Designed miniproteins, single chains, continued (4). Designs and how they scored, part 32

Each design is a single chain, and the fold is of that chain. pLDDT is the mean over its residues in the fold that is shown.

## One batch from the design tools (miniprotein)

Design m13154
Fold by ESMFold2-Fast:
Structure m13154 (fold): chain A 59 residues (1-59)
Amino acid sequence: MSREEALRGAEGVLALADAGLASEEARQLGKKAMEIARSGGDGEEAWRLAKEAGELAGG
């Protein structure tokens, strides 16, 4: 997956967490995914973390 998709996914999870609609665990995973994506790290790793955060927030 692209860093852009990982960043969008992580931003969505963080927005839900800020609104009180996601757990602290989802927020932490989303923050980590966003940091990796923004720093130019591994986009696949960032996407994996963003997906896990999204599953915790949306599941």
Scores: mean pLDDT 77

Design m13155
Fold by ESMFold2-Fast:
Structure m13155 (fold): chain A 56 residues (1-56)
Amino acid sequence: SVADLQAQAAALRARAAQLRAQAATTPDPLERDLLLGMAALLEGMAAFLLRKAGLL
């Protein structure tokens, strides 16, 4: 359902936000880049689900 896709997208965005927060506190540039890359991937997945739901 549309509601299920919205809930999944919200969960992915919440996880992406946590990864960005973790990236902001890491002193390791390679770990920072990895965390930011993972966050970007999760945001892309969230956008895909919202587009599939007709919300983007």
Scores: mean pLDDT 90

Design m13156
Fold by ESMFold2-Fast:
Structure m13156 (fold): chain A 101 residues (1-101)
Amino acid sequence: SLESHLIVLQLHIRSTAREMLTLPPEEQIRAFGLLALHLYNYGPKDPEARKELADFIRKLGKKLPPAIAYAFEKLAEMVENNASLEEIEAAVAEVAAYLAA
């Protein structure tokens, strides 16, 4: 079901956020990139479901340290807007630059 699918994705997103809190910046970038690609491949196709998932990501991001919060806002935008692979690569590069600063 859509509800079960969204719950599984939410658990995966939360798990990745928790892992990123313990990782150095290079590995944070890798974990973030893998999460973004996972949501590109397995995220919901329905616009309403994408908005629900994006809202979840934004709520979670607001509870995280500023650097990871920035990354998660970018992730939410990518999900809501059904970003292309090129747009995901660009966003991951922006997040990488921000985390390295």
Scores: mean pLDDT 87

Design m13157
Fold by ESMFold2-Fast:
Structure m13157 (fold): chain A 60 residues (1-60)
Amino acid sequence: SKLEEGEKWLQKGKEADKQGNYKEAARYYFKASQYFTEAGDVEKAREAGKLAVEAYKKAV
């Protein structure tokens, strides 16, 4: 499902973030947000998008 795909990308983002790979983390978090949006989970999409922006700011 789109929700399960979102959770998968969210987990990948968290692992990349933990490893200091902020650019990868931002990409994965953004991917998670897109899947959560497609699943209709507005709250999860918003949180994943917020994580993507935060990771991107750490990358630059």
Scores: mean pLDDT 87

Design m13158
Fold by ESMFold2-Fast:
Structure m13158 (fold): chain A 74 residues (1-74)
Amino acid sequence: MYTRTVETSDTKVKITVDPAAGKTTIEIEYKRGASVPGGSLSKRPLGKEITVKVKVLDEGKTYEKTFPHPENRG
């Protein structure tokens, strides 16, 4: 298991990967109107599940979704 955090003035992104459990968790916190870094989020997830959590800091609103990793023939 390993964790990486990327922070800017308006955005915080935390990615936690647990290869043994087949899970990837992406946590995004941002202020309304801020740009969210898309580069790290465009990568295909590792393992069987990916969970995305989004929090809007200036309003305290949180959005969370978990979905299975799609199988890709490659």
Scores: mean pLDDT 55

Design m13159
Fold by ESMFold2-Fast:
Structure m13159 (fold): chain A 68 residues (1-68)
Amino acid sequence: SLELLRAESEAAVYLLAAVVYYRLKDYEKAIEYAEEAIRLAEKIPDEEVARIIKEGAEKLIEEAKKKK
C-alpha cells in the first residue's frame, strides 16, 4: 500500500538528512536523525530494506561519534 511505501521513504529521508548533517559537520544532528531513521525502520515491512537502513544509520552514528 501507499502507506507502507511511505514508511520506507520516511526512514530513507531521515537517513539522508543524517548524511547531510554529517557532511556539514553537525555531528549532533547527524546522530539525532540517524537514530530516528533506525526507529522509523522498525515500521518497514521489508526486513532487508529495514536492515540496510539500520546498518547504514548505525555506521553513521559510530563515525559521527568518532568526530566529536
Scores: mean pLDDT 84

Design m13161
Fold by ESMFold2-Fast:
Structure m13161 (fold): chain A 79 residues (1-79)
Amino acid sequence: DAAELIKADPEATIAGLEANAEAARRLAEELREKDPEKAEKAEEVARLAERAVEAVKAGKYEEAARLAEEASRLAEEVA
């Protein structure tokens, strides 16, 4: 399960989620004038990834896994 993988290496998980949040923020800025609806979705991906980072830091690995999954699903919609 994803929660067990996060628990095994929380530092690597945080680094990956922070990188994904930054990429999503960049995508949102690039799309803001061209496609504002996709930009809003990209911003939500960044927010979900940022919330997942905070959940990992709090030791809430199941919550982090759910937030990361939701971010991944939404990211596929804007790809």
Scores: mean pLDDT 85

Design m13162
Fold by ESMFold2-Fast:
Structure m13162 (fold): chain A 61 residues (1-61)
Amino acid sequence: MEEELRKRMEEIVNDESLSEEEKLKKIGELALEGLKQGIPEDVLKRLVHEALEKLEAKKKA
């Protein structure tokens, strides 16, 4: 489900106990899971892009 996937990605991005590498791996795993569940690639690309942009912003701080 799109909303659940979005929320799970946001939780990963905001999880301060995870390294950036771990966050990237988990985001990728969630995207693959979403694809298997029939979520459109366009939606998955958008969710991944949003998560990666937030990760990059946190790295710059």
Scores: mean pLDDT 78

Design m13163
Fold by ESMFold2-Fast:
Structure m13163 (fold): chain A 58 residues (1-58)
Amino acid sequence: SLDKKIEELNERIKELEERLKQGDPEAFYEMADLGVELVELAVKRTVERKEREKLEKL
């Protein structure tokens, strides 16, 4: 489910925040990639909701 994927991404972000505090520069790039993935999941969730609304209008 989308909710489970969002939860998994939040846990990964938490791990990356700890790595950033330790001075790991690679964690910055990984956080940016996860941010893009979160936006993509949010868009997909919105599209699914709108498609459901279209079916209800038929």
Scores: mean pLDDT 76

Design m13165
Fold by ESMFold2-Fast:
Structure m13165 (fold): chain A 89 residues (1-89)
Amino acid sequence: SEEKKKAEEELLEKMEKEKLSEDSKKAILYALKEDSVKLLEDVIKVEKPSEEFLEVLYKAAVVFEAENVKEYLKSLLSPETVKKLEEEL
């Protein structure tokens, strides 16, 4: 869909700014498409991305309908931040 394409393009741009490895970028995309919490958790532990990047991941998880990844990311963000992101979608 157009929404998924836009979310993927924004995610790729933000991953570049975060200086993530190529393997981490591929792992994040796979985690979103397959709703793999374990894979995303492993990448976050290694890369330790910014809160801004976690917000981008949350929006991407909503667009990709990655429910388990979304709930995991929600646990890493404040309730106020989650509400703001939900209102922007």
Scores: mean pLDDT 83

Design m13166
Fold by ESMFold2-Fast:
Structure m13166 (fold): chain A 84 residues (1-84)
Amino acid sequence: SEAEELFKKGSQAYEAGDYEKAAEYYEKAIEIKESAEILHNLGLAYYKLGKLEKAKEYLRKALELDPDHEATRRNLALVEAELA
């Protein structure tokens, strides 16, 4: 699907260290299909960019869709601690 292709491009950009491009692809992917995995990875991309408020927003949304996802919960706590 288009969302899966955009998610793959975002992940490739993230692996290359291009976090701005990764965030752009992940944002386009969630416009088509919002999923906890895409929201989690978008939050991590914003965290790498030092955009902590955006990182918190997307990690919180990911956790709302998947409350039991330990990695998302841990990363949200990390971002919230850095904002405190």
Scores: mean pLDDT 89

Design m13167
Fold by ESMFold2-Fast:
Structure m13167 (fold): chain A 68 residues (1-68)
Amino acid sequence: MPSVEELVARARELLAQAEAAIDAGDEERFHELVLELAGLILELSERDPAVAEEVSARLQALIDRYLA
C-alpha cells in the first residue's frame, strides 16, 4: 500500500491538474480527476482523516467553481 505521504503528494498533484482542467474547459479530464481524488480521499480517511478532510474541502471548492 502507498504511504500516507505518497497519497498526500498524489492528491496535491491531482488537485493542481483539476484546476488546470477547469481553466482549459476540459470536462472529461476534470471528471476523471474528481473520481481519482474521491478514491484517494476515501483511502486517506482511513489513515489520516484530518488530511482527508483538507483534500476533500479543496476538491469541493473546485467542484463548486466548475459548476458556477
Scores: mean pLDDT 84

Design m13168
Fold by ESMFold2-Fast:
Structure m13168 (fold): chain A 78 residues (1-78)
Amino acid sequence: EEAERLREEGMRHAKEAAEAARKGDYDTAIEHLEKAIELYERARELSTDPAERANLERFIEELRKKKEELEAKKKQAE
């Protein structure tokens, strides 16, 4: 329940990050990615299912890579 709620909230932030990035608002996109990562990390801590924990860890790594890409784009654009 709680882990699912955190995952859903993290997904919402990830979606907002994608929308901000599409508009070129890299600062806002990075902030939302950071929040999504935090929420997914908390969901992983609360999950008792090893498969779910592994999936969340993969999502966290994916979001970290997206954040690195946006940080690189921001540096290049600004």
Scores: mean pLDDT 82

Design m13169
Fold by ESMFold2-Fast:
Structure m13169 (fold): chain A 66 residues (1-66)
Amino acid sequence: SKEEEALKEAQEHLEKAREAIAAGDVRSAIDHVQKAREYSKLLSPEKQKEIDKEADELLAQAGEVL
């Protein structure tokens, strides 16, 4: 379904954001978090909150790398 595809894309972007943070690439991490949030808008409110929580945690980690 469209929702399953959006969830997969959001999760893949969050994973790429984690990899970017580990590499010290803050710009790439922020870009991937933003993409994950765009895909999360296509999900149920419950799944959207789960993705947004992970996104917020990753943005906090990216800010600490600088």
Scores: mean pLDDT 84

Design m13171
Fold by ESMFold2-Fast:
Structure m13171 (fold): chain A 84 residues (1-84)
Amino acid sequence: MSEEEKERIAQELADRIREILEKAGATVLSVSARVEGDTLHIDVVVEDLRLTPEAAQEIARAVSEAMEKLGAKRVEVRVLTPED
């Protein structure tokens, strides 16, 4: 898999997570995703995080699909506020 393809998959995941969170009523400032070794890193910067069970399931599915495509064995999620 090329570096460009990995970046594309990570960007598609970030965009999808943003859409899911915004649809759930969260105020999202940024979402980024990247792979480093065997770990998929996801950083979410939000002013107001509202997560429904439905949104959580959609995010979990999107993360699982991206992990399989990227060959990631672990996922690390950081939720940050603008103060962090």
Scores: mean pLDDT 79

Design m13172
Fold by ESMFold2-Fast:
Structure m13172 (fold): chain A 56 residues (1-56)
Amino acid sequence: VEELKEKAKKLALTLLNAGVPAEIAAKYVEREIEKLGYKAEVEIEGDEVKVKITKP
């Protein structure tokens, strides 16, 4: 699950660097992780990305 958290953080940072608003980037990453069968909560505070992943 740690590998998935790191991939989620990198994806979120990539979206932020591309000019995507934090709220949209967080929701996009959450949906991508949920497609893999996990529950995800992503919070972005400035340049800090916090990812919480749990099994359903």
Scores: mean pLDDT 78

Design m13173
Fold by ESMFold2-Fast:
Structure m13173 (fold): chain A 65 residues (1-65)
Amino acid sequence: MEEAEKLFEEAKEAVRRGDREAALQIISKLYELGAITKDEAKQLVEALARGDYDRALEILDKIRK
């Protein structure tokens, strides 16, 4: 859906600028919409907690493809 696509782009943008708080909020929204699985959400949260923004971007891109 268009809403999920927009949230994916916003999440990637937040991660690219290093805004962990914004990225986590958007990931929570993606999970609430059912656009990502619980395991995907967990992997994203763990990557962001470690400051591994490259890994978070990789996961987000993989989910969209």
Scores: mean pLDDT 81

Design m13174
Fold by ESMFold2-Fast:
Structure m13174 (fold): chain A 101 residues (1-101)
Amino acid sequence: GDPELEALARALRDELAGLLGAPAEEAVAAAEAALARALPGARISRATEADGDHTVHTITAELGDLRVTVTLGVRDGRLVAAAVEVERDGQVVGAAVDARP
């Protein structure tokens, strides 16, 4: 794989792991800030969808040919799962974390 994309995915996944259990609004804001720090000058967009007993927030950062998508799963107002996907030149690398034992 691309070691730079893999390193970025792991770094973002590890930062998102630190947000597990945080209130939804704080987790979304922190994830957006993490993307802004990792990708200065990126265009950031957000979407929110209801999915049964949870809410899914999708944050996308685009910088040139690089696209990073962060997906946050929220239940009972708190972050319970997070995933990051990094795409460049048709190569995709993903990493995920959830609040399960």
Scores: mean pLDDT 83

Design m13175
Fold by ESMFold2-Fast:
Structure m13175 (fold): chain A 99 residues (1-99)
Amino acid sequence: KKEELAKKLEETAEEVIELAKKGFASKKGGLYLQEAVKLLAEAAGETGLKEVEELANKAAEKLGKGIDAKKTKDAEEVFAKKLEEAKKLFEEAKKLVLE
């Protein structure tokens, strides 16, 4: 059912956000990002919706840019903004699944 797919995508998005936070805080940011991208691709792929997969890919890109910002003077602010951008993309993806 659409509701089950939307719930799984939402739960995966929450886990992915936590992995991105761990990646930003650690020296192994790339490893956390790779795990986040894998989980997100699996959940988005299960929907069978191309538009959901595209939104998931955009969210992963935002999270990667946020982790990369760790090397800049505005790292925390940039990371927080990229997290919020990714969250909005996940919410759009959830709405598409429920339509």
Scores: mean pLDDT 82

Design m13176
Fold by ESMFold2-Fast:
Structure m13176 (fold): chain A 59 residues (1-59)
Amino acid sequence: SKERERVFRFGELATEISQQQPFASRDQLLEALRQRLLEEGVSEETIDRMFDFLRTQPP
């Protein structure tokens, strides 16, 4: 499904960016991820929801 593909792509890009920029801050990595998702046509609303979900993850 499109939702499943979107979630998978989010995780894939997050992993890729973190591996390519291992010394970047979390904020820099999140901003880079946001820009990549916007370029792939993911809406800002969807990105915000995904980031909110990550912020509510247990430690």
Scores: mean pLDDT 71

Design m13177
Fold by ESMFold2-Fast:
Structure m13177 (fold): chain A 62 residues (1-62)
Amino acid sequence: MTAEELLKEIEEVEKDYKAGKISPQEAIERLDRIGTRAVLEGHEEALKKALEMIKKIEEDLK
């Protein structure tokens, strides 16, 4: 999987979450899976984006 593909997956998760199509927990779980894949494949930018999005969702829950 390319870094661009992982970034597209993060964008889709963000879009679905903001549209109310998925729960905060489901969004975080999907982003955790993307982040794990980014680590295994050495895509640092995708990992950073996934972690930033998780943090934003966690702040939304407060």
Scores: mean pLDDT 81

Design m13178
Fold by ESMFold2-Fast:
Structure m13178 (fold): chain A 87 residues (1-87)
Amino acid sequence: SVIEETVKRLKEVIEKHLPKEHAEEAIKLIEEVYEKNKDAPALEKFQAIAKKIGEWAKKHNIPSDSPLMREIKRVFTEALARLAELE
């Protein structure tokens, strides 16, 4: 599914930009929010994951224009475009 592929891509982006310990924390957070929203519509899953990543980034003082956050934004933009094509 578009959501499963998006979660996979987010994990790859996080592992690319963060040390292993920090990447594992962020990935666990994404997996937890995905599992809590597994039965929700695709758009609601996207919104829940995006909100949680944003909250985590603010907590750790990660700038919205950082390479990590720019790649995360790109992943969500591409995923939303694919989701729109299915509706």
Scores: mean pLDDT 80

Design m13179
Fold by ESMFold2-Fast:
Structure m13179 (fold): chain A 55 residues (1-55)
Amino acid sequence: EDELAEKVLKAAEELYRKNGRKVTIDEIAERVGMTKEEVLKALEKKSPSLAEQLK
């Protein structure tokens, strides 16, 4: 739930800073070991703007 959403958001931020480019939902899913749909749902809860960019 909240812990999962925080983990997803942190992973997205770390990937963005490391790569210096827009992060894809696939990259976040691989990083956290979740499905793309689970990642999107978590991001929509904590950061709707970031979730919209990944669609």
Scores: mean pLDDT 73

Design m13180
Fold by ESMFold2-Fast:
Formats: structure tokens, C-alpha cells, sequence
Structure m13180 (fold): chain A 76 residues (1-76)
């Protein structure tokens, strides 16, 4: 549900602020699966982004994407 997705995003943001990137990754994985991604595709994306970005920057980037998707769902 949209409410569950919003809750996952908010919890992941708090984990990011605490430096708990692995826990944030797990919540992001769940959020992306709710949006129609596979677990395999999320792991591949995570590993690919980590080749050029820090864990913090990857979490921040993925959170920004999910927040934008959530806003679009609310506007439509």
C-alpha cells in the first residue's frame, strides 16, 4: 500500500541519519519490491552503485528516487 511504502521510506531516512546503511538497504529493498522490482535486480543495482558511490550516497540516491515516486503516486 501507499501508506506502507511511505512508512518504509521514513524509517529508512532515520536509519540513514544514524549511519545504519545495511538496515536502511533492507527497508529500501522492501520498498522497491512493493514498486515492482525483483530482489535480484535490487541487489545488482546496489552493487553497481557501490562501485562509484559510498553506501551513504547510494542510500540517499535510492531514498530520493522512492520519495519522488511516492509524490507522483499521490498526485495521480
Amino acid sequence: SLEELEGLIEEAEELLKQGKYEEAKELLRRAFIMMGASEESIEQLWEQLLQTLSERDVVHLLLSYLKKELELEKEE
Scores: mean pLDDT 80

Design m13181
Fold by ESMFold2-Fast:
Structure m13181 (fold): chain A 60 residues (1-60)
Amino acid sequence: SVEEFIERIKKYFESLFGDKEYAERIAKLVKEQIEAGKSDREILLALNKEISRYFKEKRK
């Protein structure tokens, strides 16, 4: 289901970055894009933009 997929995405990013708030933001973004009927490419582009923003803020 979409809910199971979103929970897996949240756990993956929480494990990868150690940032629970960030993982929840990413999971919410992916869920909203899926519910809006966005293509896989559009979802990946939105995700890439948010990940890039996160690293820019951490490397100040």
Scores: mean pLDDT 79

Design m13182
Fold by ESMFold2-Fast:
Structure m13182 (fold): chain A 63 residues (1-63)
Amino acid sequence: SMEAEKLLEEAERLATLAAIRGDLEAAQKSGELLQKAKEYLEKGNIEEAIKLAREAIRVAESA
């Protein structure tokens, strides 16, 4: 899904920025959520993938 793909890209970008800033806890938690989102997307559960990707974005942004 185009929405899931865009959210995954944004989450990865923000997690990378959190790591660059030195917020390793936010980067790690966001990375874990992103990995889980990718697994759900591979299984065809697009709704759960979108929810987890959005959560990953929020975690990375809170850094």
Scores: mean pLDDT 84

Design m13183
Fold by ESMFold2-Fast:
Structure m13183 (fold): chain A 55 residues (1-55)
Amino acid sequence: MDEVRKLGEELKKKAEERLLKVFSKEEIEALTNASPEDLKKKLDEAREKIKKYES
C-alpha cells in the first residue's frame, strides 16, 4: 500500500476505536455498512461526543 493509503487506513481504524467508546460495537458495524452520507453524519455526531468524553 502507498504511504498515503496506509495513513488513511490507520486514521479510519482510530476513528472506529473512538466510535466504540461512544457507540456499541453493533452500532459501529451498522455505520460501517451504511451509505457514505449516513456514515458521515453519524461520524460527525460521534466525534462531538468522543471529544467531550476524551477531555
Scores: mean pLDDT 66

Design m13184
Fold by ESMFold2-Fast:
Structure m13184 (fold): chain A 57 residues (1-57)
Amino acid sequence: MEELERFRKEVEEAYKIGPEVASLYQAAAVAYQNGDTELAEKYRKEAEKLRKEIEKK
């Protein structure tokens, strides 16, 4: 429940960076909602990595 709220907030913030990052956070939220916490963390880490690459440029 708390993790899902966190993912939702991360999607909103990611939308400000770009739709590609937002899509990855959204995928993480869906995976978490389905009980796949490992898959959710994978997508979340990919989103964070992509966000940092975009912000660095």
Scores: mean pLDDT 76

Design m13185
Fold by ESMFold2-Fast:
Structure m13185 (fold): chain A 69 residues (1-69)
Amino acid sequence: SMEEIKELLERLHKEHGVPKELLEEIEEAIRNKDGEKAERLLTQVYLENPTESTREILNELGREIRKYI
């Protein structure tokens, strides 16, 4: 759901310091059902924050996005 997607994006901001602007761009790509842009931006999040915790959050986010798109 979009609510679960928003919660996971907020966790990336609070727990891993991902910039709000990047997360807002990801949310917009998801709302527009632009899967290619969403995937590219999520890859950027991981490359800038290459931790196990970030990877786990991104895996959950990817599952929720696939249900929404």
Scores: mean pLDDT 86

Design m13186
Fold by ESMFold2-Fast:
Structure m13186 (fold): chain A 62 residues (1-62)
Amino acid sequence: MIDEAEKALKEGKYEEAYQLARKALETNPFDPRAVRLYLEAAKKLGKFEEGLKDISDIIEKS
């Protein structure tokens, strides 16, 4: 998932990168690569604040 998310981000597929990074975070919420990719994709989509809240929620449930 994480490598696929990184590839999607590089190709400008921000929505796909966002969804793939989110799945990686749900699997391992402490993966720094997943956190970085999720926030970067969220920023590109104009959802940075929502992304921060989602990370907080995922960590609270883990």
Scores: mean pLDDT 77

Design m13187
Fold by ESMFold2-Fast:
Structure m13187 (fold): chain A 80 residues (1-80)
Amino acid sequence: SEIKELEEKLEEAKKEGDKLKEAEYLEKLGLIYKEKGDYEKAIEYYNEAIKIYEELGDYKKAAEIAVEVLEIAVELAFPK
């Protein structure tokens, strides 16, 4: 499964100290859970990615992901 493969890659990135890859895999996991409608997990993964991008000084990327979190929050507050 794609989720299992990404979780394994995320753990490898953490062990290697590759913060950029860690953030990239967290962002991908957030997207997959969003697509599955698991908004709670999507927000968790996106927030972890935001923290790492901020640590790396990539505020533009952090802001882009924060917009994704806001979109999910709006969907949860005003579902169709």
Scores: mean pLDDT 87

Design m13188
Fold by ESMFold2-Fast:
Structure m13188 (fold): chain A 67 residues (1-67)
Amino acid sequence: MAAREEVLRLLQQAMRAGLEGDTERANEHLRRARELAERAGDETLLEAVRNVARQLRSLGVPVDPEL
């Protein structure tokens, strides 16, 4: 599905932004990815969003508590 491809791309962009120290862009990409995953009703994509958010937090990147 196009939504799955877009979510995965956004998660890759979130990880890159976080690693580059761009906290705001990382959170923007994560929020967009979560919104699309919720609209798609895809539990696997929602889990992927949560996993990327957890990885970024483990690296010391401030991630919104709702993600």
Scores: mean pLDDT 83

Design m13189
Fold by ESMFold2-Fast:
Structure m13189 (fold): chain A 80 residues (1-80)
Amino acid sequence: SKKEKEELKFKILELLKAKGEMTASELAKALAVSQSTVSKLLKELEKEGLIERRKVGKKTVYSITKKGEEYLKKKKEEEK
């Protein structure tokens, strides 16, 4: 559902903030979801400017942007 995808996107941002940089495979394992699901959400988050990707030697890694950190703070402050 849309709510489940939004919750998963929020968890991706939290993990990236906590750990710095992660691969799609590492995120999939941490969230117990398929790598295809994570890859789809990562593309959406990148399109929204909330994360960025870079090639670091062996793999593509993802990190949270300043905009992503601000989005995460706003969402936490709106928690019911």
Scores: mean pLDDT 82

Design m13190
Fold by ESMFold2-Fast:
Structure m13190 (fold): chain A 66 residues (1-66)
Amino acid sequence: MTAEEAVARAEELLAEAERAFAAGDLDKASQLATEAGKYAVMAIALGAVERGTALARRAGELSRRV
């Protein structure tokens, strides 16, 4: 997996998590936000430090709201 692929996957999962949260599906939102955070950390490890850090922050914030 490349850094760009990890960023793209984190963005997709975070968008799905935000949509689930808006729909009131807190369990699904939490699961998707956790998964988005894992890909964000992977993106950081692969060299996309700034984008990965921003995505990890957003995923963590959403997880705290659930």
Scores: mean pLDDT 83

Design m13191
Fold by ESMFold2-Fast:
Structure m13191 (fold): chain A 60 residues (1-60)
Amino acid sequence: EEFQKLVEKAFEAYKNGDLETAIKLLEEAREVARQHADDPAYRRNIEALDKRIEELKKKL
């Protein structure tokens, strides 16, 4: 649940052009996902978040 809320907030920040907030929220979501690293779905989400965070950082 917390993971989903963080991802949704990050998406809204991104849509509003607030890349710094979007990156912070995605990093928080990644930390939540790491707490569940034994779940393969969360492991895939961590990889996707890492790629997205790096792409957004390149735009800063």
Scores: mean pLDDT 78

